# Designed miniproteins, single chains: the designs that were tried, part 82

Each design is a single chain, and the fold is of that chain. pLDDT is the mean over its residues in the fold that is shown.

## One batch from the design tools (miniprotein)

Design m3029
Fold by ESMFold2-Fast:
Structure m3029 (fold): chain A 93 residues (1-93)
Amino acid sequence: KAKELYEKGKKAFEAGDYESAVEYLTKAIEETPEEDLKLRALALALLSVAYKKLGDEEKARKAFEEARKLISQLSEEEQREIEEELLEALAKA
């Protein structure tokens, strides 16, 4: 399931395993239903940071721009929830 793949990607990210994080987060995005914009945005945002950690600036930028487009379609409350989740992942990494 998309959410389980996202959780695996988040755990890999927190462990400093950015290559596994990219793999799981990419699969999470592929498995995410079209209606779940929040999960897709969250996975793309974390994926952009993982690419940045790996030095892949181009892929990081593309993932970041995709995340920004999805986040702009979410409520202000949902945007804050995404920020909270990302700050939690970054604090543990």
Scores: mean pLDDT 83

Design m3030
Fold by ESMFold2-Fast:
Structure m3030 (fold): chain A 70 residues (1-70)
Amino acid sequence: DPNDAEKHFQEGLDYYKQGKIKKAIEYYQKAIELDPNYAKAYFELSYLYRLLGDMEKADEYLKKGVAILS
């Protein structure tokens, strides 16, 4: 399915809405594994790592997302 990255991204959003932060991260990571230029998943990972206090990973994912859009 050419939309597998989008499907995993949507599953991640559903987990986030349920408060399942670790599951949301897992599915956003699956989205970027399938499509390494899926900028939305990098921005969501950046946001969730900030919520977890992992500022290094948050900054890394933010920079990767910005680079895709540049």
Scores: mean pLDDT 86

Design m3031
Fold by ESMFold2-Fast:
Structure m3031 (fold): chain A 80 residues (1-80)
Amino acid sequence: GIERARELLAQAERALAAGDGERATELALEALELLREARPSLESEIALGLARISVGVGKLIGDPMFGARQAIRLARELLE
C-alpha cells in the first residue's frame, strides 16, 4: 500500500530528473491510485482528479513535465 506508493513516487522523481516526463507521470499516477486505495478520502480523490487534469493539460500544451511535476507534488502532499 503506502510503502509501495512511496517507492513509485521515488521512481517518478528519478524519471523526472532524467527528463522522462511520460514515465514520471505513469509512476506518479500509479502512486496516487495506490494512496487513494490505501487511504480513501475526499482529499485523495481530489488529488488524483487534479493530477489527471494536470497530465491532460501537459499533453495538450506539449509539456509532459508539467503533468509529471503536478502529479508528484500531489502524491507527496498525500504522504504527509
Scores: mean pLDDT 83

Design m3032
Fold by ESMFold2-Fast:
Structure m3032 (fold): chain A 56 residues (1-56)
Amino acid sequence: DVKKVTEAIGIKLRGLGDALDVILQGKKNGVPLEEAEAKAEEIFEKGKKEADELLK
């Protein structure tokens, strides 16, 4: 279903954007990069899971 695929791509792109924002805000606030990256990874994983669920 083309609509579901398009939405899944949108979810993944949003998740990537949110993950990048977490890294940037973490750097601005003096959060260790490893901590910021771990949070970004969690956000990215959530987006991936939502996209996979939508494609079912």
Scores: mean pLDDT 80

Design m3033
Fold by ESMFold2-Fast:
Structure m3033 (fold): chain A 97 residues (1-97)
Amino acid sequence: MEEERLKKAIEEVKKLAEKYGLDESTINRVIDLIKRGAELGILDLGYEIAKLSIEYTAAVRAGDLDTARAIYEKAQPLVDEYRAALRKAYEEKGLTF
């Protein structure tokens, strides 16, 4: 994937996480998701999961459990797709997942 798109995605999620006052460990986790997505050719999927993860954490911190549940349910099929892509990449490199 394009390096410019990866850099922009990382900058956007950092700004969003900082806006919600999220901790550095959460920021690093969502950046890892985007970077791995880029390596697998699914940058857009990794970016979407990262955004949903930030919004989920923000909703939980605000005590908005209904919004948190809705985000969690929306994120599950995307996370499953990301995990499937990761497993396939490992198999293609002759590694076991």
Scores: mean pLDDT 79

Design m3034
Fold by ESMFold2-Fast:
Structure m3034 (fold): chain A 59 residues (1-59)
Amino acid sequence: ARKDFLPSLEDVFNRDKVIDYIKKKGGATLEEIKKELGFVPSKETIDYIKNEYGLEIKD
């Protein structure tokens, strides 16, 4: 079973920070995430978090 995807450590860190921030705030906006974390999460990350964790990131 080959399922290796090569995410960078930075990608993993960034996604974890977004999830933690949204859990703490209960549904942050994209601008709030950008200001607090200093980066904009990818659309794939936003959709993943929404679908898998039930957490919404507002644009």
Scores: mean pLDDT 70

Design m3035
Fold by ESMFold2-Fast:
Formats: sequence, C-alpha cells, structure tokens
Structure m3035 (fold): chain A 65 residues (1-65)
Amino acid sequence: EEEKRKLAEAYYRFGVNDYYLKDYDGAIEAFRKALEVDPNHPRREELEKMIEEAEKNKDKSISKR
C-alpha cells in the first residue's frame, strides 16, 4: 500500500514537472499512471483536475481558431 502511494506521488511529481515544461502529453500520462497505481489516492480529485488542466492547455495551444 505505501509503495503504491509513493509510486503514485512520484508520477504526480513527474506530471507536475512535465506540466510546467509545457509537455502536456507527458503530464497527462504521468497523472493517469498515478491514478492507475492508486485509484483511491487521497489526491485523486487533484490528479483528475491536473489532467483536465493539462488537456485544456493542450487544446488552447491547438484550437486558437
């Protein structure tokens, strides 16, 4: 259990770093892996929100029309 939480936190940190580097694909993958490792993580809502924000930022850079 603790190992899954630590792994999920590691993916969360990787996703945050990718997000700030504007690697939204990498951020989304990392956050999704965190949720796959621990779907009932205490920060599940935060992870889902970060995924949504990364997807929105990716869409904004594409859909300027």
Scores: mean pLDDT 75

Design m3036
Fold by ESMFold2-Fast:
Structure m3036 (fold): chain A 56 residues (1-56)
Amino acid sequence: MRERIKEVIREIRASSVEEQEPAKLELIRIVNELLEEGHSPVEVAELVAEIVAEVE
């Protein structure tokens, strides 16, 4: 999961504003998948924030 989020964030950063939509939708799908697996919204938010900080 962590690597998948990392790649999606990199793709968003590499894309123009108009081309970011598919990658943003993929990130939303990943977040929803984690919530469905029983992770709390706080845990998901912390995980995403940590990965964003690593990718920059």
Scores: mean pLDDT 76

Design m3037
Fold by ESMFold2-Fast:
Structure m3037 (fold): chain A 64 residues (1-64)
Amino acid sequence: DFEELVRKAKEALEKGDVELAKQLLREALVLSSSDPERVALLSQAIKALEKGDVEKAIELLEEL
């Protein structure tokens, strides 16, 4: 479930588990490949986490 994966990713970020959050968001990205807006937001959120910008990643996930 897409919504469950995004929720779990946010929970992982709250616990400081950035690697788990990235894995969950990549799984969500696979489920959302037919939705270009979701793909764009998830891709940007994953890139923000790769850059260490957790705040930006959370902002992007709130747009989903």
Scores: mean pLDDT 83

Design m3038
Fold by ESMFold2-Fast:
Structure m3038 (fold): chain A 69 residues (1-69)
Amino acid sequence: DLDLEVELALAQIELAVTKLSIERYGLTPEDVERLKKIKERLKKIAEASTNPQVRKEAEDLIKEIDKLI
């Protein structure tokens, strides 16, 4: 499940960068679009992964995004 683990790690990095931008500049329309795209990728990871830890991490990140939007 290396591909899904890599995708999860990339989504985590992109979310962290987006959160930093929101904290610094406030929530922009571009941030909302980025968060929606990250959320869609995380949903696909959670649905495709048979690894419970990967699924849980993806689900937790989705919850974090839902709090930002």
Scores: mean pLDDT 84

Design m3039
Fold by ESMFold2-Fast:
Structure m3039 (fold): chain A 89 residues (1-89)
Amino acid sequence: MKEEADKYLDLAREHLKNGDEEKAVEAFIKALEKYAEYARSLPDPQERARVLAAATMEAIGLALESKNEEVRDKILKAATDAIRRVDAS
């Protein structure tokens, strides 16, 4: 469900803005899980690829907004893991 994924992504950005790095990473992981779930619900492989690409670009954007290197690494790893999870199923 795209709306749920978007909600968690917005929540992750809000937590990051407020300096709550732990909650930001948690919300971002949930957003990526929901994007992966939405991608798997799509019958067209090209549409799945576009959803995952968009989620990856959002991950890169959020990571670049973070001044904390550990938070950036966790966000980028979560994006990579979400992509692999779709391919495994």
Scores: mean pLDDT 75

Design m3040
Fold by ESMFold2-Fast:
Structure m3040 (fold): chain A 74 residues (1-74)
Amino acid sequence: SAELEEVQEKIEKILQTVEELEKQNVPKDYLILVIETAIQELEEQYKKSKDPEVQEALKKAIEELRKRLEELKK
């Protein structure tokens, strides 16, 4: 599915961006903002998708980003 491939590429780019920012020791508040913005974008895409495989991929990505966000807020 073209939609699944596009979503997987988007998820990979988001996760790579977060990892790179973590390596650069950016301010914690900035990293939190980036992750929260990514979660919002993925949740919006989840609501618009009718493909169960796309929804599952987005749900897993959102869960991973939420776990990273919780660690940062400790």
Scores: mean pLDDT 86

Design m3041
Fold by ESMFold2-Fast:
Structure m3041 (fold): chain A 147 residues (1-147)
Amino acid sequence: LDPNAVKILLSPGSFGSSNKFPSFGLILDAITENTKTILFIGADPVGSSLNKEDTITFLRNLKERGIKLKIIDLDPSIDKEALREAGFDEIIIPKDREEFFKKVKEEVSKLKPGDIIALGDTEDFEELLKLIKDILDEQNIPYEIIR
C-alpha cells in the first residue's frame, strides 16, 4: 500500500452483506505513518455493531494512536453520546441528501495523503464513491480502493 494515497475502504454491505462497515482488520491494515484522519461516511460504526463495547474500544485505541475520527451520517437517530464515548472528534448529521453530499465534498476536500475513508453501506454508495474519487483527482491526491 502507498502511504501517500488516501485509502477508500468499502463496506461488504454495499453488495448485499449484513456488514455495514469495513472490518477492523481492514481499517488496521490501511493505517500508515501518514494516517491522521479516518472519515466514516454513510453509516454509524458503533450503532451498526454487533458488539458496541468492542467497537468503542477499537475506536478509542485509534484515538490513542493520535488518529482523528470524523463521521458524516444522514441518520438522525444516530447515538451521538456513544460516538463521543468512542472518541469521535466531529459528528456531522446532514438535514437531507443535498446537505449530505455537500458535507461529504467539504470533508473529503480536507483530507491529506495517507488518510482513510471508511464508506458505509448506503443507498447512494455508487454516487458517493464517484464524488470522492472526483474530489481526490481534482486535488491530485492518489487513492487506493480496498475491499
Scores: mean pLDDT 79

Design m3042
Fold by ESMFold2-Fast:
Structure m3042 (fold): chain A 84 residues (1-84)
Amino acid sequence: SKKELIRKGASLFAAGGIALVAGDYELALELYKKSVELFKKGNASDDDLKSLRNGLLRLYKESKDEKIREEAKKLAEEVDKLIK
């Protein structure tokens, strides 16, 4: 169901935040990418999408790896377009 997709996406977002705090930026990006896909499929709330966007923007700011920064920024912009 859409509710299950959103719940799973939220769990992966939380795990991505833990990875980010631990400095594992590659894992944070992968978890956030999966959260984006699940939130899109589940039609997540604007609040859920804003939280994910903020997490991606934090990853963009904290990572010194240009490839991770570019992907995080691109995903944040993709998520922002879903917010209405």
Scores: mean pLDDT 89

Design m3043
Fold by ESMFold2-Fast:
Structure m3043 (fold): chain A 67 residues (1-67)
Amino acid sequence: MEAAARLLIAAAGADAGVSREATERATREVLELLKRGDYEGAARVLAETLGLSEAQARSLVEAILAS
């Protein structure tokens, strides 16, 4: 899960033109939320921080959880 989160969020951040620092902060926050079972919160952080749509953020969370 953690390795997949770092890889997938880094790829999404790079594609969106988001800085490495913002991407690393989002990864850390998302991992904390996923550990708590707050999947909606994790998707919201990704949508807001990386400029993803709600659908893209949800798909990214699902991909991380499937790893």
Scores: mean pLDDT 82

Design m3044
Fold by ESMFold2-Fast:
Structure m3044 (fold): chain A 72 residues (1-72)
Amino acid sequence: SLDLFEKIFALMDTDGDGKVSVEELKAKLRELGFNPSDEEVAEFDLDGDGYVDRAEFVEVVSKHLDKYLKRG
């Protein structure tokens, strides 16, 4: 569920600054059994700064659940 992804983000954000690197996100998605391309992971980085905030993470996952569920 969406709440699960929020908790996953919080576990990755150990500093509590509300941001996670694209590399950390990619590694966590692979750990969960997903194999996203670099281009798919880049969709989470809307600002192009190499970091993803919690709101961006949750929004992108929510919109693209079908992509992850079909490939998982």
Scores: mean pLDDT 69

Design m3045
Fold by ESMFold2-Fast:
Structure m3045 (fold): chain A 66 residues (1-66)
Amino acid sequence: SHHHLIKEFEKLLKNGALGQAVIIAIAKHNKLTPEQQKIVEKAKEKLLEDLKKLDAEILRLLKERL
């Protein structure tokens, strides 16, 4: 399980989901233009999609061992 969790974490880093989270965090402390708001919304959607995929894959791996 630890080995699989590490690989999933590396996959999340490779896919840029953590980078997207950083962009969103920075945006929270700044006044956004309409163009910047669109970028943040796309980053939110991508981050949510990546998190859902990660959660589903972790659950799948756990079920295979039970």
Scores: mean pLDDT 63

Design m3046
Fold by ESMFold2-Fast:
Formats: sequence, structure tokens, C-alpha cells
Structure m3046 (fold): chain A 56 residues (1-56)
Amino acid sequence: SAAEAAARVAALDARIAAGRAALAGSTGLSPEGRAIHEAGLAALEAMRAAQAARAA
């Protein structure tokens, strides 16, 4: 449903915000580790876009 998709968008927005904050605060990540986390955030953003389309 659109309401369920909207709830998933809110949950994904919270996860993306937390992930970005964690990356910004991180001082111990290798370049490879950073790339993996950035790829994970990109995947969450793609999921968010798909759920936002379903909520519209």
C-alpha cells in the first residue's frame, strides 16, 4: 500500500541519515572500507527511491 511504502521511506531516510553520520564521524576506515559503506548507502538510496515511487 501507499501508506506502507511511506512508512518504509521514513525508515530508509532514518537509516541513510544514520549511515551518513557514521561515515562523517569515522576516522578508522580504509579507502576500501569507506567505498563499501558508500556502496551500502547508494543501495539504501535506490531502495528509498523505489519506495517513494510506490508511496506517490
Scores: mean pLDDT 85

Design m3047
Fold by ESMFold2-Fast:
Structure m3047 (fold): chain A 73 residues (1-73)
Amino acid sequence: DEAARLAAEAAAGERSQAARDKYFPVIKELVEKYREARENGDEKAMEETIDELAKALGISRAQARAILDVLVD
């Protein structure tokens, strides 16, 4: 049933949106700090921002760096 599948996907999307809304302000602040650090060539500030995001989300520093690079661009 296509309608049932679309309803399940919509419900999953709403749950993802709620999670995003909860963490978005924190992520946005870190993205802006990372953008400024990149523009200034401040590698230390970039590394500190990566570490903060990794700790906040419970992910590796490599994953945090990838997320920040994607979100800045």
Scores: mean pLDDT 70

Design m3048
Fold by ESMFold2-Fast:
Structure m3048 (fold): chain A 66 residues (1-66)
Amino acid sequence: AEAEFNKGQEYAKQKNYEEAVKALEKALEIDPDSPLRTEALFALAITYEKLNKPEKQKEVLKELNK
């Protein structure tokens, strides 16, 4: 989970937002109860904003509030 989260952050720094989304979603899939869950969801919401996908960002924000 942490390795995939770190990959997601690295891809986002490179402006490779599609790969960042995949890595962050993989981190959440591997360990949905991870201490990094909130950080991963927040990073995913920001990444969807950069991709201009407001509907996907909204879905992630709803998940963050659970």
Scores: mean pLDDT 76

Design m3049
Fold by ESMFold2-Fast:
Structure m3049 (fold): chain A 68 residues (1-68)
Amino acid sequence: SMQDHQDAMDKVIRELAEEARRLGLSPEEIREMAVEIAKLGQKLMDEGKSVEEIRKKMEEKAKELLSK
């Protein structure tokens, strides 16, 4: 459902923001990363991807962006 998709996306973005803040990233960097991941999630939802696929792809992108 749309609610299940939104809940999954919100969780990934929240967890990314918490981890990025813990790593000492600036508010600007955290916002930029959150926007990038949200755009990916919206694109995948529009393409009819499952909640699991959207979560997985967003988590993969989050890990990529957080790697230093």
Scores: mean pLDDT 81

Design m3050
Fold by ESMFold2-Fast:
Structure m3050 (fold): chain A 69 residues (1-69)
Amino acid sequence: SAEELKERAIKEIVEIVKKYLEGKISADEANEKIRKIIEELAKQLSREEVFEVLREAQKRVAEIYEKAA
């Protein structure tokens, strides 16, 4: 379903950003991986739904770092 596709994409983007912030991948690698996810989503979802995925991923990343000890 579209909901499963969105949730999977959000989780994948969050994990990519976490790996980048932990120094496990470069900014170029992170950007390229996220770009490929967005391109695949754009084939199946509307522009607005793609932006919703990006906003939710950003929110989840922010929540992780705001709650850091």
Scores: mean pLDDT 83

Design m3051
Fold by ESMFold2-Fast:
Structure m3051 (fold): chain A 66 residues (1-66)
Amino acid sequence: MTLAEYYNRLGELAFEQGKYELAIEQYEKAIELDPNFKEAWKNLGKVLEALGKYEEAKKYYELAKK
């Protein structure tokens, strides 16, 4: 597992527990390590949807597609 994959996994665990701020921090670390890590961008979008930030979530989903 890469360090980016490790932080993405920590973000998923935080998201499952409803710890949205912690999930964002972990996903941002994953993206900093690997900006092409599509799963981390998609997961960041999911957290923003959970927080009601639908327009921001859509932007991150588009980044995840490339």
Scores: mean pLDDT 83

Design m3052
Fold by ESMFold2-Fast:
Structure m3052 (fold): chain A 80 residues (1-80)
Amino acid sequence: MRQRLLEEAEAAMLEIELAVTKRLYEEKRASPEEVIEELEKLIERARELLERATDPETKARLEELIERATKLKEEVEKEK
């Protein structure tokens, strides 16, 4: 139980970080280079958590997060 709760909390935190990074990019409050660096770190952390995660719901959430972060990174790179 506690382990699943921690995995869910970590996934939720990464989702919040992605939303904040996207907001900073959309409002032009961070450079494209800074946004790309933050997205790369977020993708790395999400992949590490995905490898350790045991709950299928959490794994699906993390896979979606990685996909969304990767798409945003590609978008930012095109506008650089």
Scores: mean pLDDT 81

Design m3053
Fold by ESMFold2-Fast:
Order: C-alpha cells, then sequence, then structure tokens
Structure m3053 (fold): chain A 70 residues (1-70)
C-alpha cells in the first residue's frame, strides 16, 4: 500500500489512491482491455496535472506492462 504524509492535501491523497488502483487494475485487467488500460492510465495522469506528452507516455507504458504480464 502507498504511505502518505499526514499533511497531504486532498488532491495528493486522491492522486495516490488513483495510482494504487490503476496499478491493481493493470494486473487484473483482461487481455481484451489492453487498450483501455492504457487509456485509463493516460486519463489518470492528466487528472494528476501531468502534461499531455507525459500522459501519452504513461498510457503507452501501462499498455506495454499489461502486454508483458499476459
Amino acid sequence: SLALPGDATPGEVAAATRGQKAAEGIKNADKYEIDEVGERARLAAKSLGWSDEDAERVGKIATAVKKALE
């Protein structure tokens, strides 16, 4: 589980929670959801305030990780 500092903002808590759920989702997702896993990761990164470029990169990484775990 992710450990958060006691002074974390609501935004930081939400970001960490989404990251943990995204990682669990990648491990458990059906192979037919490979493209959806990447898209979910991209949208999660954008919601964290990442640039479009970095969000696209993380989406591709999530897809590659899911494919490698198949």
Scores: mean pLDDT 62

Design m3054
Fold by ESMFold2-Fast:
Structure m3054 (fold): chain A 59 residues (1-59)
Amino acid sequence: SMMEKLKKEVEEWKEQTEEAEKLGEAEIKRVSPAEAELAKKYVEQLRKKTEELEKELEA
């Protein structure tokens, strides 16, 4: 069903978000502040997308 596909997509986005957070932490230590801010914004964008998908499953 479409709901089962959405659940799998949510789990995949959760995994990607966690990986991006770990990579962002590493980037902050070795790159310029501007590049660190870009990585931080990217992680925030992934988090928001994951939350939106979860809301779609609940709605």
Scores: mean pLDDT 71

Design m3055
Fold by ESMFold2-Fast:
Structure m3055 (fold): chain A 61 residues (1-61)
Amino acid sequence: SAAELEEAIRLSKKYGIPGDGALEAIRLAKQGFSAEEIADVLVEKFGVSRETALRVARELL
């Protein structure tokens, strides 16, 4: 949705992460995934540091 894209752009700029990674994190949070599971996806697929990935995941939950 447009709201998800706007939130993904905001998170991407705030944390310096890829926009597509931010968008996937938003969708995983909506699906009920844990902060650790969301962080694992950001680290493995998008090359985000674990510290930054956990901060993004916690902001979404």
Scores: mean pLDDT 88

Design m3056
Fold by ESMFold2-Fast:
Structure m3056 (fold): chain A 66 residues (1-66)
Amino acid sequence: MLDELVRRAADELAAAPDGEAAMAVLNRAAEEYQRLLREQGVEVSFEEALQETAERIGAELNARAP
């Protein structure tokens, strides 16, 4: 579930044509991550969700690098 969110966001971020599109992907991924944690009874701020999703997406993109 979370891994699928990160993988999809990484795909979208890699395909983003500019910084605005990239930021839209990150914000959407952070909102979805915050929602998933809330469904599991874990409350996090949007700022925390954004930081964690950005780090996870970055790690996924780095893992894909040749």
Scores: mean pLDDT 80

Design m3057
Fold by ESMFold2-Fast:
Structure m3057 (fold): chain A 66 residues (1-66)
Amino acid sequence: KDKKEEEETEKLSKEILEKAKKIYKENPDEVTLEEAIEKEVLKKVKEKEKEAYEKGLVNHPDYDPE
């Protein structure tokens, strides 16, 4: 079980890193690599929370898209 979760986490981390590096390379003056990583992580978390809410998996009406 833990090994399965670890593999999925590693894949997600790699995808986030690749996307963050791409953003950093396109906008090196506007964002740092760390900021790009944080944005990707936050975006993934928010997307998953929204999907879970829409599917009725969580009772979280508190969502401000702004």
Scores: mean pLDDT 68

Design m3058
Fold by ESMFold2-Fast:
Structure m3058 (fold): chain A 58 residues (1-58)
Amino acid sequence: GETIRLVAMHDGGLSEEELEEAIRALKEGDWETLRRIAERVGLSVESLRNAVEAILAE
C-alpha cells in the first residue's frame, strides 16, 4: 500500500531504493539483507518486515 510505503519512508528513514531492496529480500528469504537495511535506518527487523508485508498485502 501507498500509505504504508509513505509511512515507512517518512518515519523509518527508508529511501525508495531501500524499500525495494527490503521487498526483494523478504520475497527471497534474505534475512541478512533485511537486518542490514533495518540497522541502517534505525528500525527493528520485525518492524521492517511488518511494513514490507503490509505493502505486499495491499
Scores: mean pLDDT 71

Design m3059
Fold by ESMFold2-Fast:
Structure m3059 (fold): chain A 75 residues (1-75)
Amino acid sequence: SPLEEAERLFARGEEAKKQKNYEEAIELYERAARLFEEYDPRKAAESLLHAADAYAKLGNYKKAEEYVQRALELL
C-alpha cells in the first residue's frame, strides 16, 4: 500500500540521516511526505521536520526553515 511504502521510505531516511548521508535522507523523507500527505498528515509533517533537520545539518538554514513551514501547514 502507499502507506507501507511511505513508512519504508521514512525508515530508510532515518537510517541515512543516522549515517550522516543527509542529501539521501532528505530525498527519502520528501518522498515519504508526499505519500503520507493525503492519508496521514501528521506523518507527512514529521517527515518534513526530519528533512528540515537534515538541511540544517548541511548548513542550509533557508531550506530548513522552508520545510518547517511546510510541516506546520499540514498540522
Scores: mean pLDDT 91

Design m3060
Fold by ESMFold2-Fast:
Structure m3060 (fold): chain A 59 residues (1-59)
Amino acid sequence: SMKEKLRELINKMADYLKSQGKEEEAEKFRKEGDEILETEKDPVEAYNKLMELFKKALE
């Protein structure tokens, strides 16, 4: 399903943050990303929110 694909994307993004030494940001990203998947019914909107969250985590 699309939710499963987005969950896999969250895991990959979180792993990337951990590889950059951003372990706290990675855990926060996973938690907030899971909340986005539960609350956002539109996959495109969910994806856009995840990308925005990821960009903030990289700062």
Scores: mean pLDDT 84

Design m3061
Fold by ESMFold2-Fast:
Structure m3061 (fold): chain A 106 residues (1-106)
Amino acid sequence: MEEKVKKLVEEARKHIARAQEALDAGDYEKSLEHAREAVKFAEEAIKLDPTNLDALRALSEAYLLLAQVYEKMGDTEKAEEWEKKAREYADRIAALHSARQAAGLP
């Protein structure tokens, strides 16, 4: 299970990197494609391990990329929706990190 989660997070991270490269190049459709793939891999990892901080961070970053692409495309409503989802996961990450520190975990 742990190895599978790690590989899913690695795939999500690869797609995040490709989405960012496409966004920087002005290829919004390619950026959306890679950002959506990153969401898919990160969500699969979270389904297997709901407290995996790396998977939650990957999902939050993928949501922020979706928001940035929609903002560049002029779709402010969709950009705000994805930013809201990213913030919800950032709050969850902060809460889990604090809980782990209280339990003596890194």
Scores: mean pLDDT 85

Design m3062
Fold by ESMFold2-Fast:
Structure m3062 (fold): chain A 96 residues (1-96)
Amino acid sequence: DEAKRAYIETEAEVSLYLMGASISIKEGEKALEKGDKKTAIEHYKKAIEYLEEAIKVIEEALPKLTEEQQKRLREEKERLEKEKKEVEERLKEVEK
């Protein structure tokens, strides 16, 4: 059905942005381990951008979904908002 298709497409798109965020976080951590703060800052900013896009994709999909699918994606969005906050806090520490 239309809701099932929208849910699958949303999960796939979110997954791609989360993969980008994960890679960017890892590259940022590697840069920090080498003392390269400038590169770490660039990677953490990129991770935040990916997380923001994932959250946006979820928000735009919600009106198209069943109540059960909406509940699952809202829980996922909450987790992503928490992860974004953690990356933002990490970025602030690196900028000191």
Scores: mean pLDDT 89

Design m3063
Fold by ESMFold2-Fast:
Structure m3063 (fold): chain A 90 residues (1-90)
Amino acid sequence: AALAAAIAAAANARAEAALSPVVEEAEKDPEKAKEAALAALDALIAAAREAGAPEEVIALLEAAKEAYAAGDMEKFKELGKEALALLQSL
């Protein structure tokens, strides 16, 4: 629980910092919204790695980012659920 909470807190702070300046641009430019989401995912991955998340969690987050970048929202959702479940089990 403690490791999952620390990773979630660090990831949230970094994701907020990455998204905050571009949130209002998202409605105007879908490509900027996609770039902002990818930046938030990068920040989440970096925060998880820095917090000492297992490589399995990092791999799932990286795979989810690749699925999102490719436009495969179904795979992104499944990988995201798997990563979240694994984080909650820590």
Scores: mean pLDDT 69

Design m3064
Fold by ESMFold2-Fast:
Structure m3064 (fold): chain A 66 residues (1-66)
Amino acid sequence: MEELKRIYEIAKKSGEEILKNPKGLSPEMAKELVEALFLIIVGVELAIRKSTDLKLGDEIEELLKK
């Protein structure tokens, strides 16, 4: 659950910054959001994997370690 908690906090922080200035995303903020979305996907897959043997989680985790 450590990764999932960290993903949530990153996503929350990025979301708060966007809501503070909704005029649009800077390229740097967009990159951080995409990275946060990838981490959220991994977190969801890891949570499913704890309930079932889902090999997709392994592939996503390997992708993040590149």
Scores: mean pLDDT 64

Design m3065
Fold by ESMFold2-Fast:
Structure m3065 (fold): chain A 81 residues (1-81)
Amino acid sequence: MGRILEAAIELLEEKGLKVTTREIAKKAGVSVGSIYYHFRSSVELKSTALETLARRARIDGDEEKAKEYEKLLEELKKKAE
């Protein structure tokens, strides 16, 4: 699991919500099917990564960064198809 979540975190920081499950799979060195085995959807994976980023930013005292990740999480939930 660590590889998939870490890849999602790094790509979300780099590309925001434009990141695809295929790009995450490639960066993690796994198949897209392997991602869906561990996460019910791409939204669940991206949500988990954004929640982790927001929490880390808040722990570091970076409230502005935490708010940015929380806004991305809300936009992801709105775009969830």
Scores: mean pLDDT 80

Design m3066
Fold by ESMFold2-Fast:
Structure m3066 (fold): chain A 74 residues (1-74)
Amino acid sequence: MDVSLAFLGLAYLTEGDLESALEAYEEALKIDPDSAEIQVLLGRVYKELGDYEKAEEYFKKAKEIDPELAEKAK
């Protein structure tokens, strides 16, 4: 579980640094590939980048792991 990287990615997102947010969340996912919350956060970053297909893929993965958490992603 990588709570620190998830918070760091959120901080980058609020500052508008999408590339750093993406990198932090991808590193968190490498440590815990079954983390539904990190999958949701990666989906949000890709949506902000305009990559809606990639965002949907991550939201679907999160939904398979935790359907209720994925619903919070829109």
Scores: mean pLDDT 73

